# Designed miniproteins, single chains, continued (5): the designs that were tried, part 38

Each design is a single chain, and the fold is of that chain. pLDDT is the mean over its residues in the fold that is shown.

## One batch from the design tools (miniprotein)

Design m17379
Fold by ESMFold2-Fast:
Structure m17379 (fold): chain A 70 residues (1-70)
Amino acid sequence: LEEEIKKLIEEIGKKDPELAEEFRRRLEAILADPDPERRENDLKGLKIYLESYLEGKELSYEEMLKKLKE
């Protein structure tokens, strides 16, 4: 899961390096969360958003933020 997210961020970084740096910081914050259940849910949400972004699916920035919380 973590490695898959890193690969997705790397692909985004080829097109938008500033956005990729923001997602790396978010990933680091999620990985620093001591709650394993919340951490896993946040990782899954981030992965879904990144995959949707790369596939050209429309997700608002607000929807992304909501998915990162639960």
Scores: mean pLDDT 72

Design m17380
Fold by ESMFold2-Fast:
Structure m17380 (fold): chain A 66 residues (1-66)
Amino acid sequence: MSPEELYEKAKEHLKKAREAIAKGDRKAAAEHIVKAAFYAHSLLDSDPEKSEELLAEAHALAQQLA
């Protein structure tokens, strides 16, 4: 998977996590946050700035679920 594909996958999961939070679906939100973080971490070696951006969003969404 290319860095661009990793970024797109992370963004898709962050979008789905936000939609799940808006619907009150905490389980779906948590699953999408975990997947977004996984793709963001995979991006760390090739694009650390984008990785940090995505991880910050995932962390903020996770804090909303706590």
Scores: mean pLDDT 85

Design m17381
Fold by ESMFold2-Fast:
Structure m17381 (fold): chain A 89 residues (1-89)
Amino acid sequence: EEEKLKKAREKLKEAETALSNGDYDTAIQLAEEAIKIASDIKTPEGKRILAEAYGVLGRAYLKKGDIDKANEYFVKAAKTLKEARELEK
């Protein structure tokens, strides 16, 4: 469980770095990898990572001009973040 969290966080960090460097396609691939790992984690931390990864996808698609996909992922990010907060004590 902790190992999966570490891997998901590392992929998310790499995705954020790619996004900041303008490597939008790389950011999308890394964020999708983080989502795949984080989706298996049923904790608030796992859901926070999942929400952050959806946010990276939204920003990357927005930079590529795909407004519809950007909006879809921003909505998923917001919903997932609310779910994470509801699981917090």
Scores: mean pLDDT 85

Design m17382
Fold by ESMFold2-Fast:
Structure m17382 (fold): chain A 69 residues (1-69)
Amino acid sequence: SPMSEKEKEEKKEEMKKELKETLGMSDEEFEELLEAVEKGDIERYAELLEKLAGMPKEEVIEQAKEAKA
């Protein structure tokens, strides 16, 4: 079943909180990550997290897929 708007917003807020608290991410950096996630651009999402958190791109791609599930 498609995700409801409420569930979509809850997931966005949860991700925002986790990324800001865990990675010290700025609001602007989170907006770029959110845009990449919304477009399904896993490569862009991985590039941003690699830059911000120093995580290997491959690990970031796996985390992004887990977050979408």
Scores: mean pLDDT 69

Design m17383
Fold by ESMFold2-Fast:
Structure m17383 (fold): chain A 58 residues (1-58)
Amino acid sequence: SAADEAAAYAQKAGELIRAGKPEEALKMGQKALEAAGDDRGGQAIGRSALAEAEKALK
């Protein structure tokens, strides 16, 4: 589903943050949001992933 695909990209974003690659994590968060389309749950997951990646860029 769109939400499952968004969750998979969000998980990858988290892995990239832990690996010290926040710029790549931002790209994964964007892919999560794109995969979510009109699914509200998937959009929330994607936005959360983007926010965490942005925090890691500090």
Scores: mean pLDDT 84

Design m17384
Fold by ESMFold2-Fast:
Order: structure tokens, then C-alpha cells, then sequence
Structure m17384 (fold): chain A 60 residues (1-60)
């Protein structure tokens, strides 16, 4: 897809942010996958929701 590059870049940014926030590697991978899938589906709102929820969960 034309957005594959954008989806991968977005997922990697979320993964880095989660790891910097103290999330486990497994949690960061899971959230990054959800963000990538949402972006590939063209659902930017779902991608944002997954990223925000992942970051709030990492803070606990």
C-alpha cells in the first residue's frame, strides 16, 4: 500500500515513545502493531487511540 511507509514510521515512533516511558518490549510491540494496522486501514483516529491508551497503560 502507498501508506505502508507512513504506517511503519508511525509504529516505530510509538514503539520508541513507549520504551522511553518505561513500557516493556512486549507491550511496545503490541501497541505498535495495533497502530500500524490502524494506519494501514486508513483509520488515523484508531491509531491515535491505540497510542494514547498504550502510553497511559505504560505509566501504571
Amino acid sequence: MADEKTAERGAESVRRALLAAGASEEHAERVAQKVRDALLAGDGMAAMRHAVLGLTEAAR
Scores: mean pLDDT 78

Design m17385
Fold by ESMFold2-Fast:
Structure m17385 (fold): chain A 64 residues (1-64)
Amino acid sequence: SDEAIAEKVKREALEQLEKAKSFEEAMKISQDATRKLLEAGVPLPVAMEVGIELIRKAREMFNI
């Protein structure tokens, strides 16, 4: 399902976020995850929600 693909990509992006050294790097990881979901045919609202969740996590990690 689209949700299963989204969860897998989100998990992989979260692992990359743990290694991110800057907010800018974290934002690129979030953007790449959203792009991968769209390329896989995941609906825009689902792909955007994953991207937003990753950005929120990045803001929390870097206190922005």
Scores: mean pLDDT 84

Design m17386
Fold by ESMFold2-Fast:
Structure m17386 (fold): chain A 56 residues (1-56)
Amino acid sequence: DPLKKAVDALRAGKYDEAIKIAEENKDNPVALRILALAYRKKGEFEKADEYLEKAK
């Protein structure tokens, strides 16, 4: 499951890797939530909010 790799990357602090994997899976709302969390962890709050809105 590629999303498990993205979650594992987030937990390891590898935010850019998590973003890369999640962007390849943007048809899945879980990937959009991973993108939102990763951008939030990087301090990119506007991008985080955009992906969170798309995940609805």
Scores: mean pLDDT 82

Design m17387
Fold by ESMFold2-Fast:
Structure m17387 (fold): chain A 70 residues (1-70)
Amino acid sequence: MEPAPPEALLEWPGERQRALLSEIAGVDLSDLPGPLAARALVLVFGEGLPVAEALVRAGALTPEEAATLP
């Protein structure tokens, strides 16, 4: 299956965006606000950032919280 381009991820339902982000982060992020989840996914797949750094830049996690990711 071809990876979705970053813009296509923004068209996904918020539940699917949060589910994908939870899968790649290895933690449950289902409680994230939709805009933060969408921003983090664009940073991972559009800008090639590590998921931990993308979550920090999106404002979803602090640097200390991101350092505890698996």
Scores: mean pLDDT 73

Design m17388
Fold by ESMFold2-Fast:
Structure m17388 (fold): chain A 70 residues (1-70)
Amino acid sequence: SMKEEEEILKAVLSGELAQEAAKNGEELEIVSKEDEEKALKELEERLKNLSEEEKKERLEKFEEVKEKSK
């Protein structure tokens, strides 16, 4: 269903944003409520702009991470 795919895509994109912020020296561990809201808005915008190919790539990444986490 679209809801399940959207949740998975948001989780993957959230992980990508967290890694990107960490590489830039941004500490997501001490984010404010405002920073969380900003991140959610960015996630929604990125999700809307994702192509079908990019969505498949993210879904495959999620499956790979899920297998590793067991």
Scores: mean pLDDT 68

Design m17389
Fold by ESMFold2-Fast:
Structure m17389 (fold): chain A 55 residues (1-55)
Amino acid sequence: SIAEEIRTLFEMGRQDGMPLEELRRVLEEWIATIEDPEQRALAREELARLVAEAE
């Protein structure tokens, strides 16, 4: 699922030592390339949840 893809990418970025602000920006840019508006919204919701949990 798109949520699982976001979780995987987020975890990979965290393991690579990417700052949270940079990781959020990079993933937001990737999410913007998702053509399906519904999948894009789900991806943004999951990213927002992961960022909030990491703060």
Scores: mean pLDDT 84

Design m17390
Fold by ESMFold2-Fast:
Order: structure tokens, then sequence, then C-alpha cells
Structure m17390 (fold): chain A 60 residues (1-60)
């Protein structure tokens, strides 16, 4: 479902952002990201998930 995709993106993004930002900044960024993702189609959300997973692989 779209909600499951959004939750996975937020989880992966939290791990990345927590390396660079404070807990407060991460929480604000994740809230904004959730709103943005909620406005996307499921297909667009799937593409964003692919991008986040690729970014995490590069950073790790």
Amino acid sequence: SKEEIIEEILKESKEILSKLYTEEQVEQALDQLRETLSEMSEKEAEEELKKVKKLKKIID
C-alpha cells in the first residue's frame, strides 16, 4: 500500500538524516517529507523509495 511505502521511506530517511542533523531537525524534516509523500501517487512514492535506498547504499 502507499502508506507502507511512505513509512519505509521515512524510516530510511530518518537513518540518513540522523547522521547529519539534530533530533529536532530530523523530526521537522520527516514531518514535511510525510506531507509531501502523502500528496504523491503510489507510483511516485515507489520511485522515491528506490532513490532513498540507492542513496543509503552509497552513504553506507
Scores: mean pLDDT 81

Design m17391
Fold by ESMFold2-Fast:
Structure m17391 (fold): chain A 58 residues (1-58)
Amino acid sequence: MINVEKAAKEAIARVGFLHPELSLEEKIELAREIARELGFEEEKDLNYVAEAVRQSVK
C-alpha cells in the first residue's frame, strides 16, 4: 500500500504526462480521482493531493 505522499506524486506524474493541456482546476480534479482509485477517499488526503498539484505548477 502506498502513502498519500506517493499517491500525490503518482497523480501529478500521470496528469502531467497524459493530460498537460488541462487547466489547473481540471488537473486537480483528475488527480483527486486518481488518488481515490489508489485507495484515498478521506477529504484530508484528497486535499493533500490537490495542494500538491497546486505546488507542482507554483
Scores: mean pLDDT 79

Design m17392
Fold by ESMFold2-Fast:
Structure m17392 (fold): chain A 70 residues (1-70)
Amino acid sequence: SVDELLEEMEELLKKILDPKASLEEVEENYRRLEELYEELKKQWEKLSPVQAARALTMLSEAGFRLDLLK
């Protein structure tokens, strides 16, 4: 379900934002987050505006974290 995908994305974001996470761990978890987002995009029209905003915010925060570690 959409809610299950969003919950899994949030758990990955927590791992990505962990200050103790290595660059390798952040890259691996970011790749998984992108895979879940591709699944979510297939159901995009089923998302509420709040759910869509949440997904986009999670990707933005994860991407920013990854860029800081490069």
Scores: mean pLDDT 85

Design m17393
Fold by ESMFold2-Fast:
Formats: structure tokens, C-alpha cells, sequence
Structure m17393 (fold): chain A 72 residues (1-72)
């Protein structure tokens, strides 16, 4: 596995804070590329944190959905 949970969470947090569906895309791509529930869960947590910091409730929902698709 190439991506650590810490790397996934940090990248997803930046994407979640940037808006425009970034939270969903970051979590979905992390799940697809790693196929790891642990790394995907870390990406979901990061994306949720970033989206909440930005005040983007829609991004929080999309991050949760993307994480659930890969067992994260």
C-alpha cells in the first residue's frame, strides 16, 4: 500500500476545505487507488474535518458517502 492514513487524511482535508466536490473526489479516489478501508476511513475523516472547517455541510455529506463505498 503506497499511501499512509496520515497522507490520505491530510490530502482529503485540503480537498474538503477547497469546495467544489473535492471532498468526495479525494475520498473516492483514495478508496479506489488503495482499496484499504483503513486508509479510506482516514481520508473520510480528513475530508469531513476540512469541509466542516470551511462551513461546507454538503461536502461533509459527500465525504461520508464516498467513504462508505469503500468500507471506510
Amino acid sequence: MAMSPEEAAAGAARAGASGGGGAYTAVFMTGKDTQSPEVTAAAREGAVAGARAAGDEEAVKWAQLAGNMYGG
Scores: mean pLDDT 75

Design m17394
Fold by ESMFold2-Fast:
Structure m17394 (fold): chain A 59 residues (1-59)
Amino acid sequence: SEDARRSLEAARRALEAGDGAAAASGAHEFKVIAEQDGDEETAREGEELLREGLRAAGA
């Protein structure tokens, strides 16, 4: 959960800085960790950030 939180914060910071690729990478790691922990709400946040990061990266 702490690893998930660190990945979430890193992904959000990357998205705020306009680095969609870094945001997508961090969001993916965050989602995987959250799903493994059974944290459904946290995994959902990861899905949203992953989609936003991919859009920002031009994917």
Scores: mean pLDDT 78

Design m17395
Fold by ESMFold2-Fast:
Structure m17395 (fold): chain A 72 residues (1-72)
Amino acid sequence: MNRLSQEELDRAVLLLAAATLKRIVESNKDKIDPEKAEKIMELFDKAIEAARQGRVDEARKLLDEAIKLLNE
């Protein structure tokens, strides 16, 4: 029976987190500097692609960078 491996779970969590945060940024773009929002969106897109390709460590780093920019 199908059980998610830790790697599959980590990938799924990163994909959901990046996609969800991207949607939140898009919905709140008027509250964020446009150039900053574009950079954050690009980082989320890169994180989603990295996670989809199984590059979990790269996806995590990109997601962390995007979140750091959101907090500044």
Scores: mean pLDDT 79

Design m17396
Fold by ESMFold2-Fast:
Structure m17396 (fold): chain A 55 residues (1-55)
Amino acid sequence: SADTQRRIAALEQTRATLQGILDAHLADGADPATVAWLQARIDELDAQIDALRAQ
């Protein structure tokens, strides 16, 4: 549905933003707890996107 496509697009945009933040933190030698937290959020978004695509 159009609503599902809009939700996927919004989640993909959020994922891209978080990936950019994670990449910047990794380049700067960020705190491992911050890196782990960001990775967990990205993994949660990937699971949500996959679930929506499987419908």
Scores: mean pLDDT 88

Design m17397
Fold by ESMFold2-Fast:
Structure m17397 (fold): chain A 57 residues (1-57)
Amino acid sequence: EVDKIERVARVAGDAIAQGKSLEEVLTLAEKEADRLGVSPEQKKSLIAAIKRALEER
């Protein structure tokens, strides 16, 4: 599942680079995680990590 998590993180990173809002970044990350079949537990952890990274900027 590491490759799936990396893909979701890359989608979030690309959205951030495009200047999308926090809500848009999180929405895109959630959609990609759901599409790739990331487990609910992994999805929650990943979304929390993305949120934290954006807050630290």
Scores: mean pLDDT 77

Design m17398
Fold by ESMFold2-Fast:
Structure m17398 (fold): chain A 51 residues (1-51)
Amino acid sequence: MTEEEKEILMKYFTEYSGLDEENAEKAIAILQKDEKSFQRILAAAKAALGV
């Protein structure tokens, strides 16, 4: 995972999922264990944030 991808996912989980920073970090760590889920959520996050 790149730093840019981490920043996108942190913004997505905090702004759209209502997670705090600690729970957003945990969600990202779980996603990193499943490449298919990671890529799917990253694509959704980029679309939602307009990046």
Scores: mean pLDDT 82

Design m17399
Fold by ESMFold2-Fast:
Structure m17399 (fold): chain A 50 residues (1-50)
Amino acid sequence: MAGAEMFLHMLDQTEAEAKRVAEEDPSRRKEAEELAELSQKLRDELEKSL
C-alpha cells in the first residue's frame, strides 16, 4: 500500500499528541492512554498488512 508509511507517520503524531494531552490534563490521561493503545494496535495491524 503506497500510503501506508504516511499513515504510520500520522499515528506517530497522534501518539505524541496523546502524550502531551496526558501531561497537560490529568483528567484526560485515561482517555489519552486508551487513544495511544488504539494507535499502537492500528500500527501493529498496518505493519502486519504490509
Scores: mean pLDDT 75

Design m17400
Fold by ESMFold2-Fast:
Structure m17400 (fold): chain A 64 residues (1-64)
Amino acid sequence: ASKEEQEELIKRAERLLKGAEENGMSEEVIELARKALELAKQGKIEEAQKLLDEASRLGVRELT
């Protein structure tokens, strides 16, 4: 993936992690967001994207 795609994914992961921590979401959502951020920083774009999608789905359920 391009450096721009990696940077966008890192920012997305950081926003999700901050939002999850500030809204008191479950440890599972927070851990998935942290792992996604770490993978994105390593350039593992596909793996990071999958974890971000999972964290987002769980976060939506916790807000409902």
Scores: mean pLDDT 78

Design m17401
Fold by ESMFold2-Fast:
Structure m17401 (fold): chain A 64 residues (1-64)
Amino acid sequence: VDPLLVRARTALRHAESAEKAGDYETAIKYYEQAIEDYRAAFGPDHPLVKEVEKRLEELKEKLK
């Protein structure tokens, strides 16, 4: 098991929970951690990385 993927999945779950609670600052931090870990595991062009990046961009749009 890749420890980096385990950390990324845990961060993603925390980000989703924070987003549901309206804690957008915490959600952003965890999404950024998940993106970093997925990029390290799969590379920046992987579909999973792009999916999390898109979700982070949509979340940041809500803060404007």
Scores: mean pLDDT 81

Design m17402
Fold by ESMFold2-Fast:
Structure m17402 (fold): chain A 95 residues (1-95)
Amino acid sequence: SELEKETREEIERLKELAERIKKVVEEIISKLPPEEAEKLREGLKKFEESLEELIKEIEELIKEGKYEEALELARAAVEGLERMLEAYEAKLKAL
C-alpha cells in the first residue's frame, strides 16, 4: 500500500537525520571540556539506542498492518529529530 511506502520513506529520513545529528554532536564534543564531552557521549549513546527501539516498533506496526499508526509515529519522530538537529546546530554556533 502507499501508506507502507510512505512509512518506509519516513524511516529512511529518520536514519538520515540521526546521522546528521551524530555529526553535529561529535563536533560539539570535540570543542567541550572532557567532563562535558563525556556527558554528551553518554547522551548520544542513549539517543542511538532509543532510535533503534523506535524504528523496531515502527517496523512491528508495519508487520501487523497498522500502517496509519506506523506512519504517524514515524512522522512525529522526524519532526522531533528536525527540532533536535536545529537545537544542536545552534549550540555549535554558540561555541
Scores: mean pLDDT 88

Design m17403
Fold by ESMFold2-Fast:
Structure m17403 (fold): chain A 77 residues (1-77)
Amino acid sequence: MKEELIKKARELIEEAKRLIDEAERAREEGDEKKAEELLKKAEELVDEAERLARETGDLELEAEVALARMRLSVAKI
């Protein structure tokens, strides 16, 4: 069920984006430990979404995953 995998991957990407935003706020508040934990969780979600995207072969979804990974990489600087 390719559509179900695509939906799951998109849900993981959206959750990862929320965690990245929350990590940025935690850093602004001086909570570096919380920021690191949130970014680690976001990375796990992006990795899972990437696996699902590869299984579906959906190029648009693979592009969405690549953008999420770029956002994660910037947030880890």
Scores: mean pLDDT 85

Design m17404
Fold by ESMFold2-Fast:
Structure m17404 (fold): chain A 71 residues (1-71)
Amino acid sequence: MADIELSRLLTAAGLQAAALDVMGKKEEAERFREEVSKLIKEADEHKNDPQKVEELIKRARELLDEISKAA
């Protein structure tokens, strides 16, 4: 179920980045949206690699922490 966890984390990151944009932090929002898009692309490219999916989950959690610190 790592794919579901990764999808959930990326969705949360995207929503939090959108919240930053609404709050007027447009440059931070754009930067984080680019990072989310890169992780989504890597997730699609490596969907059959469990080790890579676990790495992406860690990166998604780190991204969420960065977004929370920016808010």
Scores: mean pLDDT 81

Design m17405
Fold by ESMFold2-Fast:
Structure m17405 (fold): chain A 80 residues (1-80)
Amino acid sequence: DERKRELERRAAVLHAAAGILRAAAELEGVPEAARLAEEAMRLTDKALEAIRKGDLERAEELLEEAERLIDEAARLLSEA
């Protein structure tokens, strides 16, 4: 239960971060960063579904991939 709650909190934080990056990318005109941020948001949605199904290992994998995409989007924005 605690692991499930921690993954839910992590998914919420990553979803919010990706949303902020997507908005920033749209404002700065960096379409690749916006695309990566949007993909990260989709991965957090899939992670929440995996959590609901009790597949916590899959949820962790999806959240790790979402973090990678968020980091790449942030990198592209810093280079813009």
Scores: mean pLDDT 88

Design m17406
Fold by ESMFold2-Fast:
Structure m17406 (fold): chain A 62 residues (1-62)
Amino acid sequence: PSDEEIKEAVALLYIAIGNLLESKGDFDGAIEAYQKAIEIGKDVPEARALAEKNLAEVQKKK
């Protein structure tokens, strides 16, 4: 796979981790996971946009 495909997979994994932490009420942990997804997915527009959306939503709940 390309570097972009690997970055996308890893970014999506961090988004999934953030969703899990958010569901458990760990909003600080979820924020960290979404920020990591944004950093890794910076070159993958779709993954970055999804992580940014999830980050914005969790910050409103805290």
Scores: mean pLDDT 81

Design m17407
Fold by ESMFold2-Fast:
Order: structure tokens, then C-alpha cells, then sequence
Structure m17407 (fold): chain A 67 residues (1-67)
């Protein structure tokens, strides 16, 4: 429905903002942000030999961006 589309668009927009913030904060890291559901993103951060994978809901994403 229309509400589901609006959630997807919001999740994509906020995911893009988080990707930009992470790339600015950690310029030596490879940062990838993927929308994997209407209200869910996956973040992959590679720093040297370390790979961190996080899954965030839209609610968690909003909380991180409000800080």
C-alpha cells in the first residue's frame, strides 16, 4: 500500500544519510548501506582485516540520526 511505499522511501533516505555520515567519520573504512526491507537496512563496514555487519530497523536508524 501507499504507507508501505512511504516507509520504504524514508528508510532509503535515512540509510543514505547514515552512509554519508559513516564515510565522513571513518574515511579509511569501506562503508556499504543496503535497504533489505521496507523498514530495515544492512550496514557493512570494512576496516583493514575486520568486517562488521549490522542490521538496523527504521526505528533504530532514526535514533542513531537524532544523536
Amino acid sequence: GEEELLKLLLTRHLGGLLEQKLKAKYPDAEVKVEVIGPDTIRITIKIGDKTIVLTLTLEELIELLEK
Scores: mean pLDDT 80

Design m17408
Fold by ESMFold2-Fast:
Structure m17408 (fold): chain A 60 residues (1-60)
Amino acid sequence: LSPEQREKLREAKEAIEAGASREEVKELLIEAGYSEQAADFIASLPRSHAVDLLDREIAS
C-alpha cells in the first residue's frame, strides 16, 4: 500500500469507529482504491469485522 492509500484506509476505519453510515464508509473505501463491489461488501460488514479487516490491510 502507498502512504496515501494507507492514510485513506485509516480515515475509513476511523469513520466506521465513529459510527459513519454505510454510504460514507463505502465512498471512503472507493477513494482508498477499492472497487465499488469490494467497498460495498466491507461497508456491509458488522463494525467490528470491518475494523478488523481494515486493520489487517493497513498493517500489511
Scores: mean pLDDT 80

Design m17409
Fold by ESMFold2-Fast:
Structure m17409 (fold): chain A 68 residues (1-68)
Amino acid sequence: LDEKLEERARIVLKALEDPDVRDAVLRLLAEEVAKKVGKPAPPLREVPVTEEARRAFEAIVEGHKLAR
């Protein structure tokens, strides 16, 4: 389980090397947090969500679930 968490962290770090992917991931995270706290997401740069950005977002969300 710890090994899978480390692997997910590597995927996220690689995605953050691209500023467009980074901004897309931040937007997805802001929307997810806004849903949980019941507040509107802050205004963020609108960028297309690529497969790489979605993969990184899923890695962050699943990593958080594994940490419990």
Scores: mean pLDDT 70

Design m17410
Fold by ESMFold2-Fast:
Structure m17410 (fold): chain A 77 residues (1-77)
Amino acid sequence: MTPLERVEELFRRARERLIAEVKANPDLTDEQIKQLLARAVREVLDELEKQGIPLTDEVIARLARLVREAYEELKAL
């Protein structure tokens, strides 16, 4: 698995958990959704570092794109 495939897989799992949490709590504010997303990003970065995957510009750019896409999806729920 490439570093890019690994960041996508880790964030996919985090995104699925976030969608489930937002659907279970429809009264969450935009700021609370941002806080949950920030936590998910931190957990993904920590896991990448734990697995020895370098935080290259490409990995960071991919994660940033996934974060933007997830935020838009969560706002639309």
Scores: mean pLDDT 82

Design m17411
Fold by ESMFold2-Fast:
Structure m17411 (fold): chain A 103 residues (1-103)
Amino acid sequence: SIEEIKAELRAAYEEAVARLREVLADRPELAAEAIERLRELYERMLAAIEARDVAAFHEVILEIAGFLSELIAANPDLADALEEVAGALLGRLLAVAERLEAL
């Protein structure tokens, strides 16, 4: 169902935000900027789900991957922790995409 897909996307988003706040605790301005960017991308993913637009959803996944890669490259001292956050989020987003395709 669309409601279950949206609930899973929200859960993935909220977990990613919580993990980013934890990993970037010593960099509160960077954490705020990263979380705001992720919120904008989350809203675009919600719109793609409601439109049942799998292609648009995949496009946002690529933008999230690019954004997280830049965040990791800019913070090499936190790379391992940020890679874990990125991997967990992207894995859950790909699962959401598969559910949307099966709808």
Scores: mean pLDDT 90

Design m17412
Fold by ESMFold2-Fast:
Structure m17412 (fold): chain A 67 residues (1-67)
Amino acid sequence: EKKEEIRKLIGELSVKYKDNPEAQKKILEAVNALLNGDYETAIDILLEVAREMGDEELVKKIEELRK
């Protein structure tokens, strides 16, 4: 389920970037998008965070989820 995969990504990013307050703000925006049923916006925000952090593995994983 797309919602469950987005939740997993939110959890992974939140733990990995726990000490980055700007990343945490964007992750909260992704949570709000998810709660509003806007899965595309949630995925786009998570992808932006992964790209800004240079996390190529997470970028690939998130891009696969967009299919």
Scores: mean pLDDT 82

Design m17413
Fold by ESMFold2-Fast:
Structure m17413 (fold): chain A 83 residues (1-83)
Amino acid sequence: MELARERLETNPALRETAAGALLIAGEVEYDRGDLEGAIASYERAIELADEKSPLRKRALENLAEAYEKAGDEEKAEEYRKKA
């Protein structure tokens, strides 16, 4: 598990693929009403995505929406500004 995580973090193509999968997982969790799970998936997608990636921007926008739905307006505004 740790070795697989290290390889993922050092390979840009694998990181981008994992970020995309986590973004989709977060969207599914959000649609199911699992806001806590969606937030966790979006935060991890942001960590793995390239800084200038459209994927990272989408994850930030989705994270802001998830925090707004969860009632955390301060965090929602913070992530909206970062997107």
Scores: mean pLDDT 78

Design m17414
Fold by ESMFold2-Fast:
Structure m17414 (fold): chain A 105 residues (1-105)
Amino acid sequence: SATEAQRARLVELIEYLQQKTEELRRAVAAGDDAGVRALIEELIAHLEAIAPTLPADVAELVRAAVAELRRHLATQSAAEAAERTLALLGRIQLAIQRRLAELGA
């Protein structure tokens, strides 16, 4: 069903965000500023690519998040950009979990 396809896409997205959270935390712990920036750029590219495949409300949240991540990457240190990215990923994951609950996951 369309609902099952929507659920599968949201589960895939949350798993991806969890993986990227782990990778970003590791890069920060290593003091790898270049790696932190590269991971955030990769995250932005992936989120933009998948946004059209998501439910409209989730797609809007993802596009808003991409705009915020780009701003932080352009204006802040790697450490500050990482901190804000981790907080934003947490908020997106929470929003997806709430949506999955509404779908009767």
Scores: mean pLDDT 85

Design m17415
Fold by ESMFold2-Fast:
Structure m17415 (fold): chain A 57 residues (1-57)
Amino acid sequence: KKEEKELELGRLLTQAIYYRDKANELAKDPSKKEEVQKLIDKAREYIDKAVEILNEL
């Protein structure tokens, strides 16, 4: 259903932005490089899922 896919797309993009913003906040602390990388990886995973759904719309 298009509406369900649109809601899931919005959710995935919101999560990607959330993890990106968290990574940017932690990037202010140079001791947090490993945590920053994990958050960037999480954001990328959500973007990849969002692109998959976008291709179905």
Scores: mean pLDDT 82

Design m17417
Fold by ESMFold2-Fast:
Structure m17417 (fold): chain A 58 residues (1-58)
Amino acid sequence: SEEEVKKLVEAAREAVKLAEEGREEEAIQLLSDATGVEVSSMEEALQAMKRKILEALS
C-alpha cells in the first residue's frame, strides 16, 4: 500500500512535468499505466484538473 502510494505520487509528479512541457499524451499514458485506469478516463480527469487550476488563477 505504501509502495503503491509512492509509485502513484511519483507518477503524478512526472505527469504534471510532462503536461507543463506540452507532452500531455505521455502524461496521460503514464497515469494510465500507474493507476490501471483507461487513457480516456485519465483524459477526462486531466481536463477537470485543468479547469480547476484556471479557476484558481483569479
Scores: mean pLDDT 74

Design m17418
Fold by ESMFold2-Fast:
Structure m17418 (fold): chain A 84 residues (1-84)
Amino acid sequence: EKLSLEEFVEKAEKLLEESVESFLKAYNGTITESELKVLADWYVAEAVAKAKAMGYSPEEVAELEARLTAHAEEVIKRAVEKRK
């Protein structure tokens, strides 16, 4: 049985935050904000594909994509600001 939409989004948001922080630490000064955005967009696309495969409704998938996209932009902005 699949997770609730809220549980899926919360877990995906946590993994995205961890991934962005890991990339910033690992690539220190060699990864740009634009590159982080491309990686985050790819991550969101993968999460959307997984949600579709798990049987979430089209409406739930659309909400998931919108929420993760907005969260990704915020996480990248905050992570970049922490390094200024």
Scores: mean pLDDT 78

